# Designed miniproteins, single chains, continued (4): the designs that were tried, part 50

Each design is a single chain, and the fold is of that chain. pLDDT is the mean over its residues in the fold that is shown.

## One batch from the design tools (miniprotein)

Design m13711
Fold by ESMFold2-Fast:
Formats: structure tokens, C-alpha cells, sequence
Structure m13711 (fold): chain A 77 residues (1-77)
């Protein structure tokens, strides 16, 4: 639960989302779902919400951010 690791993940997701051609509103929605995950939300339910609302590209961005954030929590990363 590091604010710095979380913020670095959000900044990376903004850059990745823009390179994928996602709009700022789509990126903001995906970032909000990572914040919900950070606050104890279920990853599978959040992935389904993103896919159903904004489609596969937004889901892929969210999953990438989720993986980066989890990797940043491990001592070996």
C-alpha cells in the first residue's frame, strides 16, 4: 500500500492508454477501476466491469496496470 508505487502505476497507465489510442475519459475510467482494486475490490468483477463498459482495449490496459502494481509490491521487483 505505497502511494508512490500506486502513483507510478497510474502515470504508466496514462502513457500506455494514450499510446493504445484510448481517450482521456476511457483512461480515467480504467484508472478509477485500479483505485477500486487498490481499496480492496475484486479483480475479476472489475475486469468484467471494464470489459462490459469500454471493451477489450480498456480491459487490457487495466490488467496491465494491475500486473505492474502487484509486481511493484513484491520484494524481488
Amino acid sequence: MSNIRFQNTLDNMRNSGRSMGLSDSDISFVINQLTRYHNGGDINSLLDDVRNTYGQMSRDLFYGGYMQYNNSKTPVK
Scores: mean pLDDT 76

Design m13712
Fold by ESMFold2-Fast:
Formats: sequence, C-alpha cells, structure tokens
Structure m13712 (fold): chain A 63 residues (1-63)
Amino acid sequence: VVSTVTLTLSIEGSEEEAIERAKEQARKLMEALGLTVLDVEVVDVEREGDVVTVTLRVTYASP
C-alpha cells in the first residue's frame, strides 16, 4: 500500500544543510518503522535565526 505523510523537522544550520539533514532523518525514521521510502518532497522551508524548519511530504510503501 502506498501512502503519504507530512513531517516537520527543525534543524540548526544553513538552509541547504537543514534540507539535506531533514531528508536523511525522514528516510531513517521511515526505515526504522519498516516502511519503504519512494519519494521525499520539500513542501516548505522556514528560517528563524540559526534554526531552519523543513516540512517534507514523504511517499512510502508499507509491507
């Protein structure tokens, strides 16, 4: 079954670094749950000082 979930992560650093780290963390989280990640889309990026909040849409398949 294919489904989607929206994940929001707050990461300290540059916008580029935060986006990459958010994608990595999202993949690791889904993998830990036994899910297969099919796609990771950046939906929104907000910066407040040195903290970047990245919103991702993750498309995954469950067993």
Scores: mean pLDDT 82

Design m13713
Fold by ESMFold2-Fast:
Parts: sequence; structure tokens; C-alpha cells
Structure m13713 (fold): chain A 62 residues (1-62)
Amino acid sequence: SAKDIIEEAIDRLDEETKKKVRELLKQNPKISLSDILRKLTPEDAKAFLDALVEESRKQLAA
């Protein structure tokens, strides 16, 4: 599911980026992935996007 993809992607992030993403979700549970990516640094946003793509591919292949 989309929720599982997001959770797995977050778990692949470094500790600082993971805390930032978790904090954004805690502040606004309805926050979109696009809004999360916009609030991260370009490097952190790329890492999160790459993790999301990989987890999405794994779940779609199953």
C-alpha cells in the first residue's frame, strides 16, 4: 500500500532526515509527499524520492 511504501522509504533515510520527515507528519498528518519534499533540502529530498521510487517498484512487482 502507499502507506507501507512511505514507511519503508522513511526507514531508509539517515537519522536527521528521518526525524525531519516524521516531525512534518506529526505536525500535519494530511501533508502531501510533494509538500514534504519541498520542506527538505535538495539532497534530502532526492534521497527520500529515490527511496520512495525503489519501495514503489518493489511493491508493484509483487
Scores: mean pLDDT 79

Design m13714
Fold by ESMFold2-Fast:
Structure m13714 (fold): chain A 74 residues (1-74)
Amino acid sequence: DKNKQNALLAQQGVRDIQLEHGASPEAAERTAQSTGRATLQMNTLNELVAKGDVEGARRLLPQVPQETLDLLVN
């Protein structure tokens, strides 16, 4: 469950940064959850590619929400 652990660490980091920048706890949590979800999906994709499961990776890509991808770009 390393992908989930990495996602949770990303959530904690983003939450802390948002709070340091004066975001409300609710806003910080929303942003953190979006980042954690994106991190989990990207890590899962990388794991599939590393194992040679290119077909599984290709199937996962269309399921990543555009909103989640947009957050990663910014």
Scores: mean pLDDT 72

Design m13715
Fold by ESMFold2-Fast:
Structure m13715 (fold): chain A 87 residues (1-87)
Amino acid sequence: SVIDEFVEKVKEIFEKYLDEESAKEAIERIEKTYEENKDAPAEEAFQKLAREIGKFMKEHNIDPSSPLVKELLRAMNETLAKLAELE
């Protein structure tokens, strides 16, 4: 599904740019959020995932100009475009 692709992409981005402990925390939070919303409509699951990503970024004082944020925003925009095509 579009959301399965998004979750895998986000996990890859976290593993690429974060230290091992921060990546583990971020991935566990994203996987938990996705599991809790697995049967939700794709748009709702995406909104819950995007909010959790935003919370993590803020709590960890991630620089908004970092390559991590740029790749996350790119993945989010690509996912939103794919979801819009399903209407």
Scores: mean pLDDT 84

Design m13716
Fold by ESMFold2-Fast:
Structure m13716 (fold): chain A 78 residues (1-78)
Amino acid sequence: MSKEEFDKEVEVGVLQIKAAVALVTGNRAIERGDAETARESADILRKVADELEKLGYTEEAESFRKDAENLYKKADEI
């Protein structure tokens, strides 16, 4: 594995962890009626999705964009 390939794998891993934390945080915020935290979590998911798409992870990016859209929608209902 080259340094470039290794650095890319590390970046993808960090983005996946960031997305997972944001998704859990956002859903918990919805359960508590915290629309602000839910929207902030959705913003993080969108940013992670954009970065994953740039790295060629288009299907994962689309999945996280859908999660973000769902969090925005639920936050607007609070």
Scores: mean pLDDT 86

Design m13717
Fold by ESMFold2-Fast:
Formats: structure tokens, C-alpha cells, sequence
Structure m13717 (fold): chain A 95 residues (1-95)
């Protein structure tokens, strides 16, 4: 499982990116979970957890996230911490 982190200038940009990522995951047939958080200095963070994704699928999702983000990196967060609290509800809210 891979967790990607995108930094965005605003919550509006983060939500736009989150929707694009979820749509890309659907097109690829990959299980994708997305969380949106307020980051440091009032910037928004998008956390993307990819389950059973190939390297190619991870790269495609990273590219989509990077189109909207100021910065994209692999998250140091435990994938279980990202998925355990928000998996079902956040996906439903962004779908």
C-alpha cells in the first residue's frame, strides 16, 4: 500500500484534486482512499492511499495529484492510520 501526500494553497484546490484522484482511481480500477486535512500555515493536505496498485497506477495517480498541488510526496504516515478513520465516509463525501 502506498500513501501519497499533496500540499495545496486552499481547501477548494484540495477538494478539486481529491475528486480528480478518485475519478482516476475509478478509471484504472484501483481502490483509492482520499483524506483532506488542514496542513501547516493554513494550507490544505490531500492524503491518497492506494491499495493493491501497480507502480504504473501509483505514478498515474501521482501525476493527477501533481497537476493541482504545490508539492507531492510519499507520505510518512502509516497507511493504516490514513485508512482506519476515514475510508468509507470521506470516499462517499467526495464521490
Amino acid sequence: MTVLEGVFESVEKALEAARAVLETGRELGVEVYVGVLMGDDGKALVLVALEDASEEDIERVREVLAEHAEEVRESPLDPEAVLGGARTHQRALLA
Scores: mean pLDDT 71

Design m13718
Fold by ESMFold2-Fast:
Structure m13718 (fold): chain A 97 residues (1-97)
Amino acid sequence: SEARAEAIAEALRRGDYAEALALMDEEQRAHVLEAVEKLAETSDPETQARLRELIERARAGDEAAGEELLAIVSSVHREAAEKLIEIGEEFDRELAE
């Protein structure tokens, strides 16, 4: 429903991945796991190995693994999200010239 879609969008907007995941259906969760897998590729080898183990368990339907995965990804990639916002603002300023 529109209410559910709006709730997911609001959770994602706030960066509340745990709430967003809980509201998602299986198809939407699969899309999130694909995105997380791509983020894991840019991580250090130890973190990458841990994330891949959690991704496999989450794909098997382990909700606890999904929550732990999102918590780890949020911690590891928080700086990347902040840099993306900063780059966007810089680009908008240059376009105004």
Scores: mean pLDDT 63

Design m13719
Fold by ESMFold2-Fast:
Structure m13719 (fold): chain A 58 residues (1-58)
Amino acid sequence: MSPEEENLLLSEIARAAAEAGASPEQITRAVSHLQRGDLEGMRASLSPEAARAVEETL
């Protein structure tokens, strides 16, 4: 994936999580897990609602 495509996807993920009520700290942690391909860690970093919003963006 190109750096531009990654940045767009990460921006959409951060926005979806924030709209679902995730804190900046939770969003940072979730994004870090996603960059490593760790979907389970991403889900564990967020509320069920925020994790669902992020998964709908993927």
Scores: mean pLDDT 78

Design m13720
Fold by ESMFold2-Fast:
Structure m13720 (fold): chain A 67 residues (1-67)
Amino acid sequence: SVEEALARIREAIEAGDLRRALMLAADLLVEYKSKEVADKVLALFEELGLPAELIAALRRLADDILA
């Protein structure tokens, strides 16, 4: 489910495993190909205080996957 995937992304970020967090985020975006899901992923990264440049890169990745 989306909520389980988001929880796993949160756990990876909190553990400092940004590579795993990004891989999980990319997998979720490819699986659902949904603007709503992309917005939830970006909101989670912003909530957890990740750098603006990383959030911008994720937004670009989401745009590329969705269209």
Scores: mean pLDDT 84

Design m13721
Fold by ESMFold2-Fast:
Structure m13721 (fold): chain A 94 residues (1-94)
Amino acid sequence: MSIEELEKETIEKIKKAKSKEELEKVLDEFVRRLLNWIHRNLDAAQQAQARALLAEFGAQVRELLETKSVEELKEEVIKLVRELGRQLRAIAAA
């Protein structure tokens, strides 16, 4: 599965989430699948850079989960998912 496919699938699942708990589960699965993709497709230097981006993503998501309603959270998290996907594709292209 490509990053673009993972991004699209994850955004669809985010839109369908009915609670913060469902949203957290979707994002945990997304991060797990990204870590697997990173390990299989990137060299050691690219993996280090990609893991740093995932750590930043996780921190941003945690703050949003504490401060926003489910509907506001969906909008902001979709933006973060798209941004992370673009950054990971840029790392892979380098």
Scores: mean pLDDT 85

Design m13722
Fold by ESMFold2-Fast:
Structure m13722 (fold): chain A 97 residues (1-97)
Amino acid sequence: MEKDKEIGKKLAEELRQLAAEEPDPVVRSIFELAASIVEKALKEGMTVEEAARYALGWARMLYDAELPFLTPEQRDALEAGLKRAEEVFEKAIEEAK
């Protein structure tokens, strides 16, 4: 397998693991969506960096759109989740160098 495809697969698996560990369904759905976006972007020929940036951008847009409808607890969970996802993305980008 090409290096980017292997790193991208691990990135998607890590995002799905984060989703499985999230008790909040909104946060879980965002991680599941991010994993799917990474897989689709890589299949379309994007690099790991491009796929990660695209997925993170989508997750941030969803967070901003949902903000007025979230409880304080859901906001805290989403912010913590996005921070964890950002760390996972940064690690994948570094490995793809």
Scores: mean pLDDT 76

Design m13723
Fold by ESMFold2-Fast:
Structure m13723 (fold): chain A 69 residues (1-69)
Amino acid sequence: MLPGLAELEARLAALSPRERAAVEEYLRSRGLIPLSEIAKKYGISKERLLEVLFDLGVAALARAVLASF
């Protein structure tokens, strides 16, 4: 099966409640709130929030690439 929603859900479930809330707020803001401000609000590092977003984005991109072939 192609990676998809199930893989994204599994990655979200592996996150701490603070990391998940930070990701959800960043996505809701559509990048209008700086990453550093969201990271500070939820008490995580900017680097950690970026890592989480990258992992979720890589899973989504992998699904999109595989679906296009």
Scores: mean pLDDT 68

Design m13724
Fold by ESMFold2-Fast:
Structure m13724 (fold): chain A 51 residues (1-51)
Amino acid sequence: SQRQHWIEAADRSYQLFTELAKKYSSSSGAVRLYTGLASTFRVHRWALEAG
């Protein structure tokens, strides 16, 4: 349950930052920042799922 909770939190963060990158797509800086943050949480999610 703790691990599943962290996986779900990472998934929510990934979705949040991908949506922010879309919302602020007119700013190259914002797209870079939010895409980078989304990638970090996606990797974190994979690490949590792997063990």
Scores: mean pLDDT 82

Design m13725
Fold by ESMFold2-Fast:
Structure m13725 (fold): chain A 93 residues (1-93)
Amino acid sequence: MKLSREDEERITEFLRENAKFIREHIEEMDEEEKLILSFEVRVELIEAFKEGGADEEAVEELIEELRRALEGLLKRGIAPERVEELLKRLEEI
């Protein structure tokens, strides 16, 4: 199944609004907490796209992109337990 261009536009707007909300809402959090929260939100969005019947190839591309970023965080020693949990969640999608 393929997402319509209108669905892609709505998803993109939703992601932009979420990024703005997170930036404003969590300004008191340290940078590591902000970073991990941003990845948690992205994993939840990918799960929602999969459940909603989004294009399988598009979902797999998003999973691979996010997986590489999370692996980078593990190499840097950033919140390893939380990053490992997010990687496991991506494997379940």
Scores: mean pLDDT 72

Design m13726
Fold by ESMFold2-Fast:
Formats: C-alpha cells, structure tokens, sequence
Structure m13726 (fold): chain A 57 residues (1-57)
C-alpha cells in the first residue's frame, strides 16, 4: 500500500525520461536500446517491452 502515491506527481519529474525513452523505443524497438534505457532508469527491460507492446497494439 503506497500512501505516498499522492506525491507521485512530484516524482513524475523523474519519470519524464522514462516516457521519452518509450517514445524513442517506439521508433526504434531494439533490444539494445531497451536494455540500456532500463539500466539508466533502474527498471527491468521487461517493463519497457510490455509498455512498447501496448503502444504498438
């Protein structure tokens, strides 16, 4: 239970690079880019892959 979810907006500023990475990956769906972006953000590449599949649907 994330009681701090209301402050997710403040952390959204740090999530901007994630959204931009997804836009770039939408144009270039390369595994190398997915892995690199995931490591830079600190998220597993699987998360980016799932998001890209949703965007491409």
Amino acid sequence: ADAAAARAGALGESYVPVIKALNELYENDSDELIEKKAEEVGLPPEVFRTALEGLKA
Scores: mean pLDDT 66

Design m13727
Fold by ESMFold2-Fast:
Structure m13727 (fold): chain A 65 residues (1-65)
Amino acid sequence: SIADTLAELKSASSEEALATSLGKLVADTTGVPVSPAASGALAEVKKHGLDAVKKAGIGLAESVL
């Protein structure tokens, strides 16, 4: 659920954990299952930084919850 994914986003402390949670958020919002690699989430975390992407992901999850 989006609520469970939001909790995972808030607890994510690594690039891989954040990328996994972002992939789940995409699956929860689009209904299409995606791997973290297929979602491009890990590349975005590496490019923009963990804190910035985590804040954006949490904000998005809260807006669609």
Scores: mean pLDDT 72

Design m13728
Fold by ESMFold2-Fast:
Order: sequence, then C-alpha cells, then structure tokens
Structure m13728 (fold): chain A 81 residues (1-81)
Amino acid sequence: SELEELIEELAREIAEKTGLSLSAARYAAEAMVAGHSPEEIREALLALGVSEEQAERAVEFLEERRDEIEKRVAEIRKRQA
C-alpha cells in the first residue's frame, strides 16, 4: 500500500539521518503516520532502549517534516476513501 511505502521511505531516512536501527526507525515512522506527536514518539523510543541522543535526533527530523508527512498521509487516505 502507499502508506506502507511511505513508512518504509521514512524509516530508511530516519535510520540514515539519526543512526537508529531500521526497526526503531520503522516504529517512529509508523507512529508518526498514525498521528502520534513527536513527544509521544520520543517517549516510546526511550522505552524501546533507544539513547536519548538518538531519540532527540529522530524527533527533530520528524518535527521538521511533520507538515509534509501529515499532508502525504491525508492525500493517501483521501484516495483510499
């Protein structure tokens, strides 16, 4: 699905930019696509054992791209409705 493709794209970018594992990056991407706040994603990453430094970098990346991600998700969901 287009949402799965977006999640994989974001997971790869997060892993590359922040040094997160692909599994942690995928979790962050899925949570953002599901509408969770960057703060909620940060707490979840910390609970998964991600370092504070890596979690902060991931959150900064997601905050910077939040509007773009939300628009892409809305467009995909609108096409599926």
Scores: mean pLDDT 82

Design m13729
Fold by ESMFold2-Fast:
Order: sequence, then C-alpha cells, then structure tokens
Structure m13729 (fold): chain A 83 residues (1-83)
Amino acid sequence: MDEFLELYLETARYISEAGRELEALGKKEEARRFRKEQSEFLYQAVAEANKLPSEEERLKLLREAKERIKREGDEVIRRAREE
C-alpha cells in the first residue's frame, strides 16, 4: 500500500529530523525521549490502523497520527529555541 507506506516513512523522517534539531540545540536527552516516545506512538498507530476494515479509515488514522507527531515536534523545538 504505497500511500500508507509513504505516510509512515514521511512521519518517521520527521521524527528523525526533529530529534536531530533538538540535539543541535543542546537538548540531547530530550531528543532521545522525543524519538522514543513518538516512534512508539507511530508504531502503535500503524498496528491500530491495520485492524481497521477499510483503506480510507487506515489512511485517516495514520494522517491524524502524523499531524499529532508534527505538532508535538514543532512545539518541543519551539520551546528549546526560546530557552
């Protein structure tokens, strides 16, 4: 499922990039915690999506998970930059 895989890979890339930005800002422990928590959340979101009966519902769940992960990353980075 190319669209589902693309959403997954794009989200995983954002987690990696946000973690690297946090490390660059001197927040190494926060970066490790963010990567772990968001990767676990993404993994669970994929597992839950795979239980859903329709492709549309699976894509919706993964898009919502991606948006939440991006929002969390943006917020954590913004706070790190203000300090």
Scores: mean pLDDT 86

Design m13730
Fold by ESMFold2-Fast:
Structure m13730 (fold): chain A 80 residues (1-80)
Amino acid sequence: SMVEEIRRILRGAEEFLANFENIFGDWSLESQIQILERARESLEEAIRRAEELGDHESAKRARELLKQVEEKIEELKKQM
């Protein structure tokens, strides 16, 4: 179902953020920002889909994850 697809995206984003330093910590700052921008786009789409389905809890969780991605992008940009 579309709800299950959204929940898989959210779980994937949580795992991505949890493992980010272990997988991407040796990449250039520019490349780390690029992969985080990809995660940002995925989460923005998940928010839109969740809102269209009336799944307000998934939309809220996606916004929380999006905020974490955006905060990490800004942190990395300060190091450039």
Scores: mean pLDDT 88

Design m13731
Fold by ESMFold2-Fast:
Structure m13731 (fold): chain A 94 residues (1-94)
Amino acid sequence: MEEEELRRIIREEGEERGLSEEAIERLYELVLRRREEERRLRERADAGPDDPAVQEEVRAFLREWYEEALRIAREAGDEELAAELEKILAQGEA
């Protein structure tokens, strides 16, 4: 998915949820950051697929990423999105 399509999808979802343009932009930047880090971690995994340090970096990154997404949702007043993100964090996906 190219960046313009991703930006459009995030804007459409954010507008539908009643998020501010500022919150939508912050979420878009957060998604781009995740895609870049997933690419970097995949390159490292190709070099050492059984490296436990890569798994720890993935878990640490995802936790921080979801915590930032939750902060943005709370600041924007999107209680439904915040509850969904809290559930993801509680399931240990972050």
Scores: mean pLDDT 75

Design m13732
Fold by ESMFold2-Fast:
Structure m13732 (fold): chain A 79 residues (1-79)
Amino acid sequence: SPLHEQFRRHYPELAAQLSDEQIDALIRALHRTKVSTDLDTTPLEDLKQRLIDEMVKEGIPRALAQKIADAIVADAFGY
């Protein structure tokens, strides 16, 4: 994915904890969260929880998914 290298540059500490396959899984989870959620009306906590659930569906451990979601929301990176 074109976002793979961008993620590794922007979140190097998180990327060090993820395989290339897990980064691809994260990008798929971000895309599904974006297309399944109303970004303008959904509270940030609900968006974060949806992103965590989509990452867990892709096989990312829940504790790691929580750390990733916290970092993305804090950085305003988007879904």
Scores: mean pLDDT 75

Design m13733
Fold by ESMFold2-Fast:
Structure m13733 (fold): chain A 74 residues (1-74)
Amino acid sequence: SAAELEAIREEALARARELARELAAQGHSVPEINRALVEALTEFARERGLSDEETERVVLAALTETQDALAAAQ
């Protein structure tokens, strides 16, 4: 359902923010953080049983918002 997809998207975004914060605190570069986020979020979405199209949308949305937050922190 749309509500289930939205809940998964919100959880993916929360996970992306936590991982990005931790990796930034450890001194990782933005490209390194982005690579780690794509890998972690893709696995998360697939574990939740999302289709390839749904996985791509969830990963892209979470990655984009997290990148915007990282850019704003510079």
Scores: mean pLDDT 80

Design m13734
Fold by ESMFold2-Fast:
Structure m13734 (fold): chain A 73 residues (1-73)
Amino acid sequence: SELEERARELARQLAAVLLKQGHEDAAIRLVQAMNASDYEGLIETVREAKPFLDAEGQRLADQLIALAEELLS
């Protein structure tokens, strides 16, 4: 679906930000959750990582959480 494609793109962008900032474990968990269509795990991982992100990373995190919540509806 278009929502899943958008979620994958946002997850890819956020994973890249996490990797650049040295949060490799969080980036791996994010990608694994997305590949498994584990949207509950995706939201949890993103929420836990959000405090460690800069403003741009937090913006991507908020967009991804909102989209993952729509996919759970």
Scores: mean pLDDT 86

Design m13735
Fold by ESMFold2-Fast:
Formats: sequence, structure tokens, C-alpha cells
Structure m13735 (fold): chain A 74 residues (1-74)
Amino acid sequence: ASEEELDEAMAEIQAAVIVLLVEKGKEEEALEFAKELSKTPLGPKALRIAAEMLEERGKKELAEKLRKIAEEAE
């Protein structure tokens, strides 16, 4: 496995944690986690993956907030 493959897997795991928090009704905790994550090298990528997952689940407002956090981190 390459470093790029490991980075993809890590970003997906981080995205899954955000989605899980939202599904448990912990939206504030999910946003706090996303903001901290955005400060890491893979954070913006993980936030975009999480945003796509949330949009597919009808949570468009949260998806937009995650995309904004990712954009502000770049």
C-alpha cells in the first residue's frame, strides 16, 4: 500500500466518525470534531467526504457547513 492509499483510508475513517456523530444526534460534537480535524493535513479531504455522505442522507445544511470549514482551512 502506498502513502496515498493510506491517506485515502484515513480520510474515509475520519469522515465516517463525523457521519456517525451526526446520526447519533451529536451535531455540535460533529462540527467541533470537524473544525479540529480541518487543522490536520487530511482534514479538508475527510470533511468533503463526510459532506457528500451527509448530503446523500438529506442533511444538506450540515454538508454545506462541513464544506465551508474545509474551504476555510485551505
Scores: mean pLDDT 81

Design m13736
Fold by ESMFold2-Fast:
Structure m13736 (fold): chain A 101 residues (1-101)
Amino acid sequence: ATDFFNDLKNAKKTYQAEREKRLEEARKIDEELGSDKVYETVEAGFERLDALREEAIKEAKEKMNSSPEEQKKLADTYNARYEKLQAEFDAEVEKVRKELE
């Protein structure tokens, strides 16, 4: 079983790079459309993902000495929540873009 806590820590660097790239892309879109709404939407989306990650890290610490099966269930639960939140984030960004066009 993978150490979920260490996976979360290692993923942070990749996540930060993706965040910077998406914020830069949003800024370019806002410049073309004469808006700041795409950037604000992307930033808010990442703030929600950050909150979920912090919740996951806290619970992973509490469950650090639990069975591999419990750690896997925890990881699966947070991965599912993260995927859902990511899909909502992508849908919200697309909606804002369409409203500005």
Scores: mean pLDDT 79

Design m13737
Fold by ESMFold2-Fast:
Structure m13737 (fold): chain A 89 residues (1-89)
Amino acid sequence: PTLTVQAEAPDPATKTAKITARLDGSTEPILYVLKDVETGKLLDAKQVPAGAEVTFEIQLDSNSETRKVEVQAIADSEVLASATVEIKG
């Protein structure tokens, strides 16, 4: 399977960034998990049908720090693919 992850630039008014992920080549529903790379904290998790996109939103700090997040695509308790993206505030 191929995992595609995209991060959008934060909204300057709300400082909210969107992360879109899609796993191609799976026939099973996929659990997408969003984690903060620095803290290891689970930020969000969503299950979607095979081939569907998932969108996550995160709130950035007021200090304009770069945040690294990891998206994991999981089926049957196995991590099929993962990717890290940077969000710049």
Scores: mean pLDDT 78

Design m13738
Fold by ESMFold2-Fast:
Structure m13738 (fold): chain A 112 residues (1-112)
Amino acid sequence: MIVLPEEVAQLITPFGDVSSLSKETLALLLVGALMGALGKIYTSTDEKEKEEYEKIAELLLETIRRILDEETASLVEEAYERMKEALEAKDFDGAEKIRDELEERIRELFEK
């Protein structure tokens, strides 16, 4: 059974119990939450909201490193850095493409 931080578990609870989720579904949900938080950091005009999502992004990235396999976690970390660079450059189309490519790569890893 996978143990998640309470804050991360609360983000996933609407999609079902962690113990009932496939590893693929869990990976995609964690990635979606991380990329969503990153988008909020770079698009929010509220400094407090930005700080809150920065903390959420750090917690999600640490959770991904801890519970996903090394290959999947490495792909997420690479895409996270690339998406940060795109968002800082205000290349929102490039950021969306990076997220879509990451989700496709994760699906391929679980198709076997």
Scores: mean pLDDT 74

Design m13739
Fold by ESMFold2-Fast:
Structure m13739 (fold): chain A 89 residues (1-89)
Amino acid sequence: SSAVRAAVERAAARDAFTDEEIATLAAALKQALDSANDLEHRRLIAATFVQELRAAGVSDAAIRAAAPALIERAELSPEDREAFLAALD
């Protein structure tokens, strides 16, 4: 969505996320993960999400700093949380 792209672009420019950007990205991540039927697909979605942030120019340090808030705001299931954390590490 245009809102997700705008949030990623702003975060990349600052190399940091605002609460509004985290809320937008968390909603998108949750929606994408809810579409998955198995753990391998969830891992792929989580890895793609992290890779898109990196491709936009967000540093690994900024992504790791935002990870706890993204997980909380997205209300990730234990399986989705595991997939997301695996994509970061």
Scores: mean pLDDT 82

Design m13740
Fold by ESMFold2-Fast:
Structure m13740 (fold): chain A 70 residues (1-70)
Amino acid sequence: MIERFKELAEKYKPFFDEMNKRFVEIIKKGDVEEAERLIKELEPHVDNFPYAVAIAFAEIIIALFKIEKE
């Protein structure tokens, strides 16, 4: 199990590095619209676990910005 996750982490490292950079920019700018665009961009790949995790994280960011506005 652990070795399988390590293999997936190495395979998807460029994806994780890109997502981390995009999320940091979204958070710094408070850009909810960019977070929503990111979800739509990743949605066709939702069956892929790393993409599903990225979508969930983007949804959490959007929810946090909405709570702060209420």
Scores: mean pLDDT 77

Design m13741
Fold by ESMFold2-Fast:
Parts: structure tokens; C-alpha cells; sequence
Structure m13741 (fold): chain A 99 residues (1-99)
């Protein structure tokens, strides 16, 4: 009974840490994309076609990276639901991110 309460607290702390990492990851992706778009606008202010091409490429890249990160999070949660240890679930998540 006391062990179940300790497990719940540990899971809540881990969930908060994963949510924090996900927010920081998405923030960095968006900041990098915005910097690249602004750089192209500054270097090629008259080349509207190049600006649009880079914007489309950055949107596609951010979307793909975000989906990959979400996929890794789903694999982690599924592993925990199947009764895997937190250490094993994190290993599975890391393997998914490396694919």
C-alpha cells in the first residue's frame, strides 16, 4: 500500500519532466525555424520565391521532428502500460528517437 503511493509520486514526477522536455524541444525547433526564415529574408529580401521555399521546408522539418518526438512519447507510455519498468520504458523511447 505505501509502495503504491511512492510509485504514483515517481510516475507524476517523471510525467512532469517529460512534459518539460517536450516543451523545451518544441520551443527550440520553432526558434531554429524562425531564425532560418528571418536570415533568408535578411540575405535575400527581393527573392520572394526563395523565402517561400525556405518557409515551406522549415514547416515540413518542424512537423516531421515534432511527430517523431510524439511517437517516442507514445512508445514510452505504452511500455509503462504493459508493465515495463521506467528504465526499460525510457530505453524504448530513446531507441524510437534514434530511428
Amino acid sequence: MKEELERKKKREELAKEISRESKEFLKKLLEEAEKKIEQVKKEHPEDKELQKKVERQEVARVTAEALRHIGAQIEYELALEKGESEEEAERIREETLRR
Scores: mean pLDDT 75

Design m13742
Fold by ESMFold2-Fast:
Structure m13742 (fold): chain A 92 residues (1-92)
Amino acid sequence: MKITTKEYDWLTDANGNKIKTKVTYNEDTGQREVETEIENDDGSYTKVKATTDADGNVTLETEYSKTKILTADGKPIEVDNYKKKKTFKIER
């Protein structure tokens, strides 16, 4: 059994966003996982994980958080803390 993991260091883009990527490959299952973490300049955080199995099934998992709280004064400041998971399969 052999699992290969490659982690890249944090990179800062031209807009001040910090990005980190991690790739994991499992030779026994043929599964490949790509994980990307983004720290945005506005303090929001996004994590995207894409998993592809040997049969071509793709699972996307997205996590987003923003710590700014909407107050009862009715200002439309979007406060998002969510996790989304989507699996799709190519039907033959």
Scores: mean pLDDT 65

Design m13743
Fold by ESMFold2-Fast:
Structure m13743 (fold): chain A 62 residues (1-62)
Amino acid sequence: SSTNTLTAFVELAKELGMSKEATNLLFEHFLGKADARTMIEKMKELASKYSPEEMVEVVKKL
């Protein structure tokens, strides 16, 4: 369900140590542009390459 997918996204963001600001910015960036699976995969990819602070900067430039 959509609720279950949103919960998974938020839980992953917490696990990665993302701030509430970074999590909201990333979610807003993908809202309406990608499905939940794609958003989760992209978040994992970014987390493997960047710190939480760097992820915010990268997302702002997407």
Scores: mean pLDDT 71

Design m13744
Fold by ESMFold2-Fast:
Structure m13744 (fold): chain A 61 residues (1-61)
Amino acid sequence: MSAVEKIEELWKKYAPTLSEEAQKELERRLVETINRHAEASDEELLEEVEKEIKRILEKEK
């Protein structure tokens, strides 16, 4: 499974649990993270994506 497919799966799992504002913020952060780590391994990119998702989830609670 590609990193992009994994990121899409994570989005489908977590986005519905977030407010509309948090969804927009998460989408922005994921785009920034992907661009920042374009030269990184799929594994490293996925770890950074998971950190951003966790950060948004914790802030929404």
Scores: mean pLDDT 77

Design m13745
Fold by ESMFold2-Fast:
Structure m13745 (fold): chain A 107 residues (1-107)
Amino acid sequence: SYTKALTLLGLHLIGLLTEIRKSLSDEQLKKMNEYLLKFLKALENRDIESAIKYLEEAISQLPKEAGIKFLSELISFLEYLSQKFPELSGIFQKIIDHLKEMQKKLE
């Protein structure tokens, strides 16, 4: 179920934000929340190009250490979702590929 995969992804993103919250300013946290909500909405509409752009904007708000942690944990979770929902693996792989390129730029 696409809805079930997106619900699990949304819950995981809330968990990740909670974990890195202490490394963020109030403005960074607000922008992260706004872009992550736009990311999830774009995924619901199957607008993968917009979803990737909103996710890039969200991650760009993060200081380097928080960004590396967020990227690593999100990549791992998307790989997990690809295994649980093989019908969505193509969509998640496109996102993973973009996140791995972002990760290389931060390392």
Scores: mean pLDDT 85

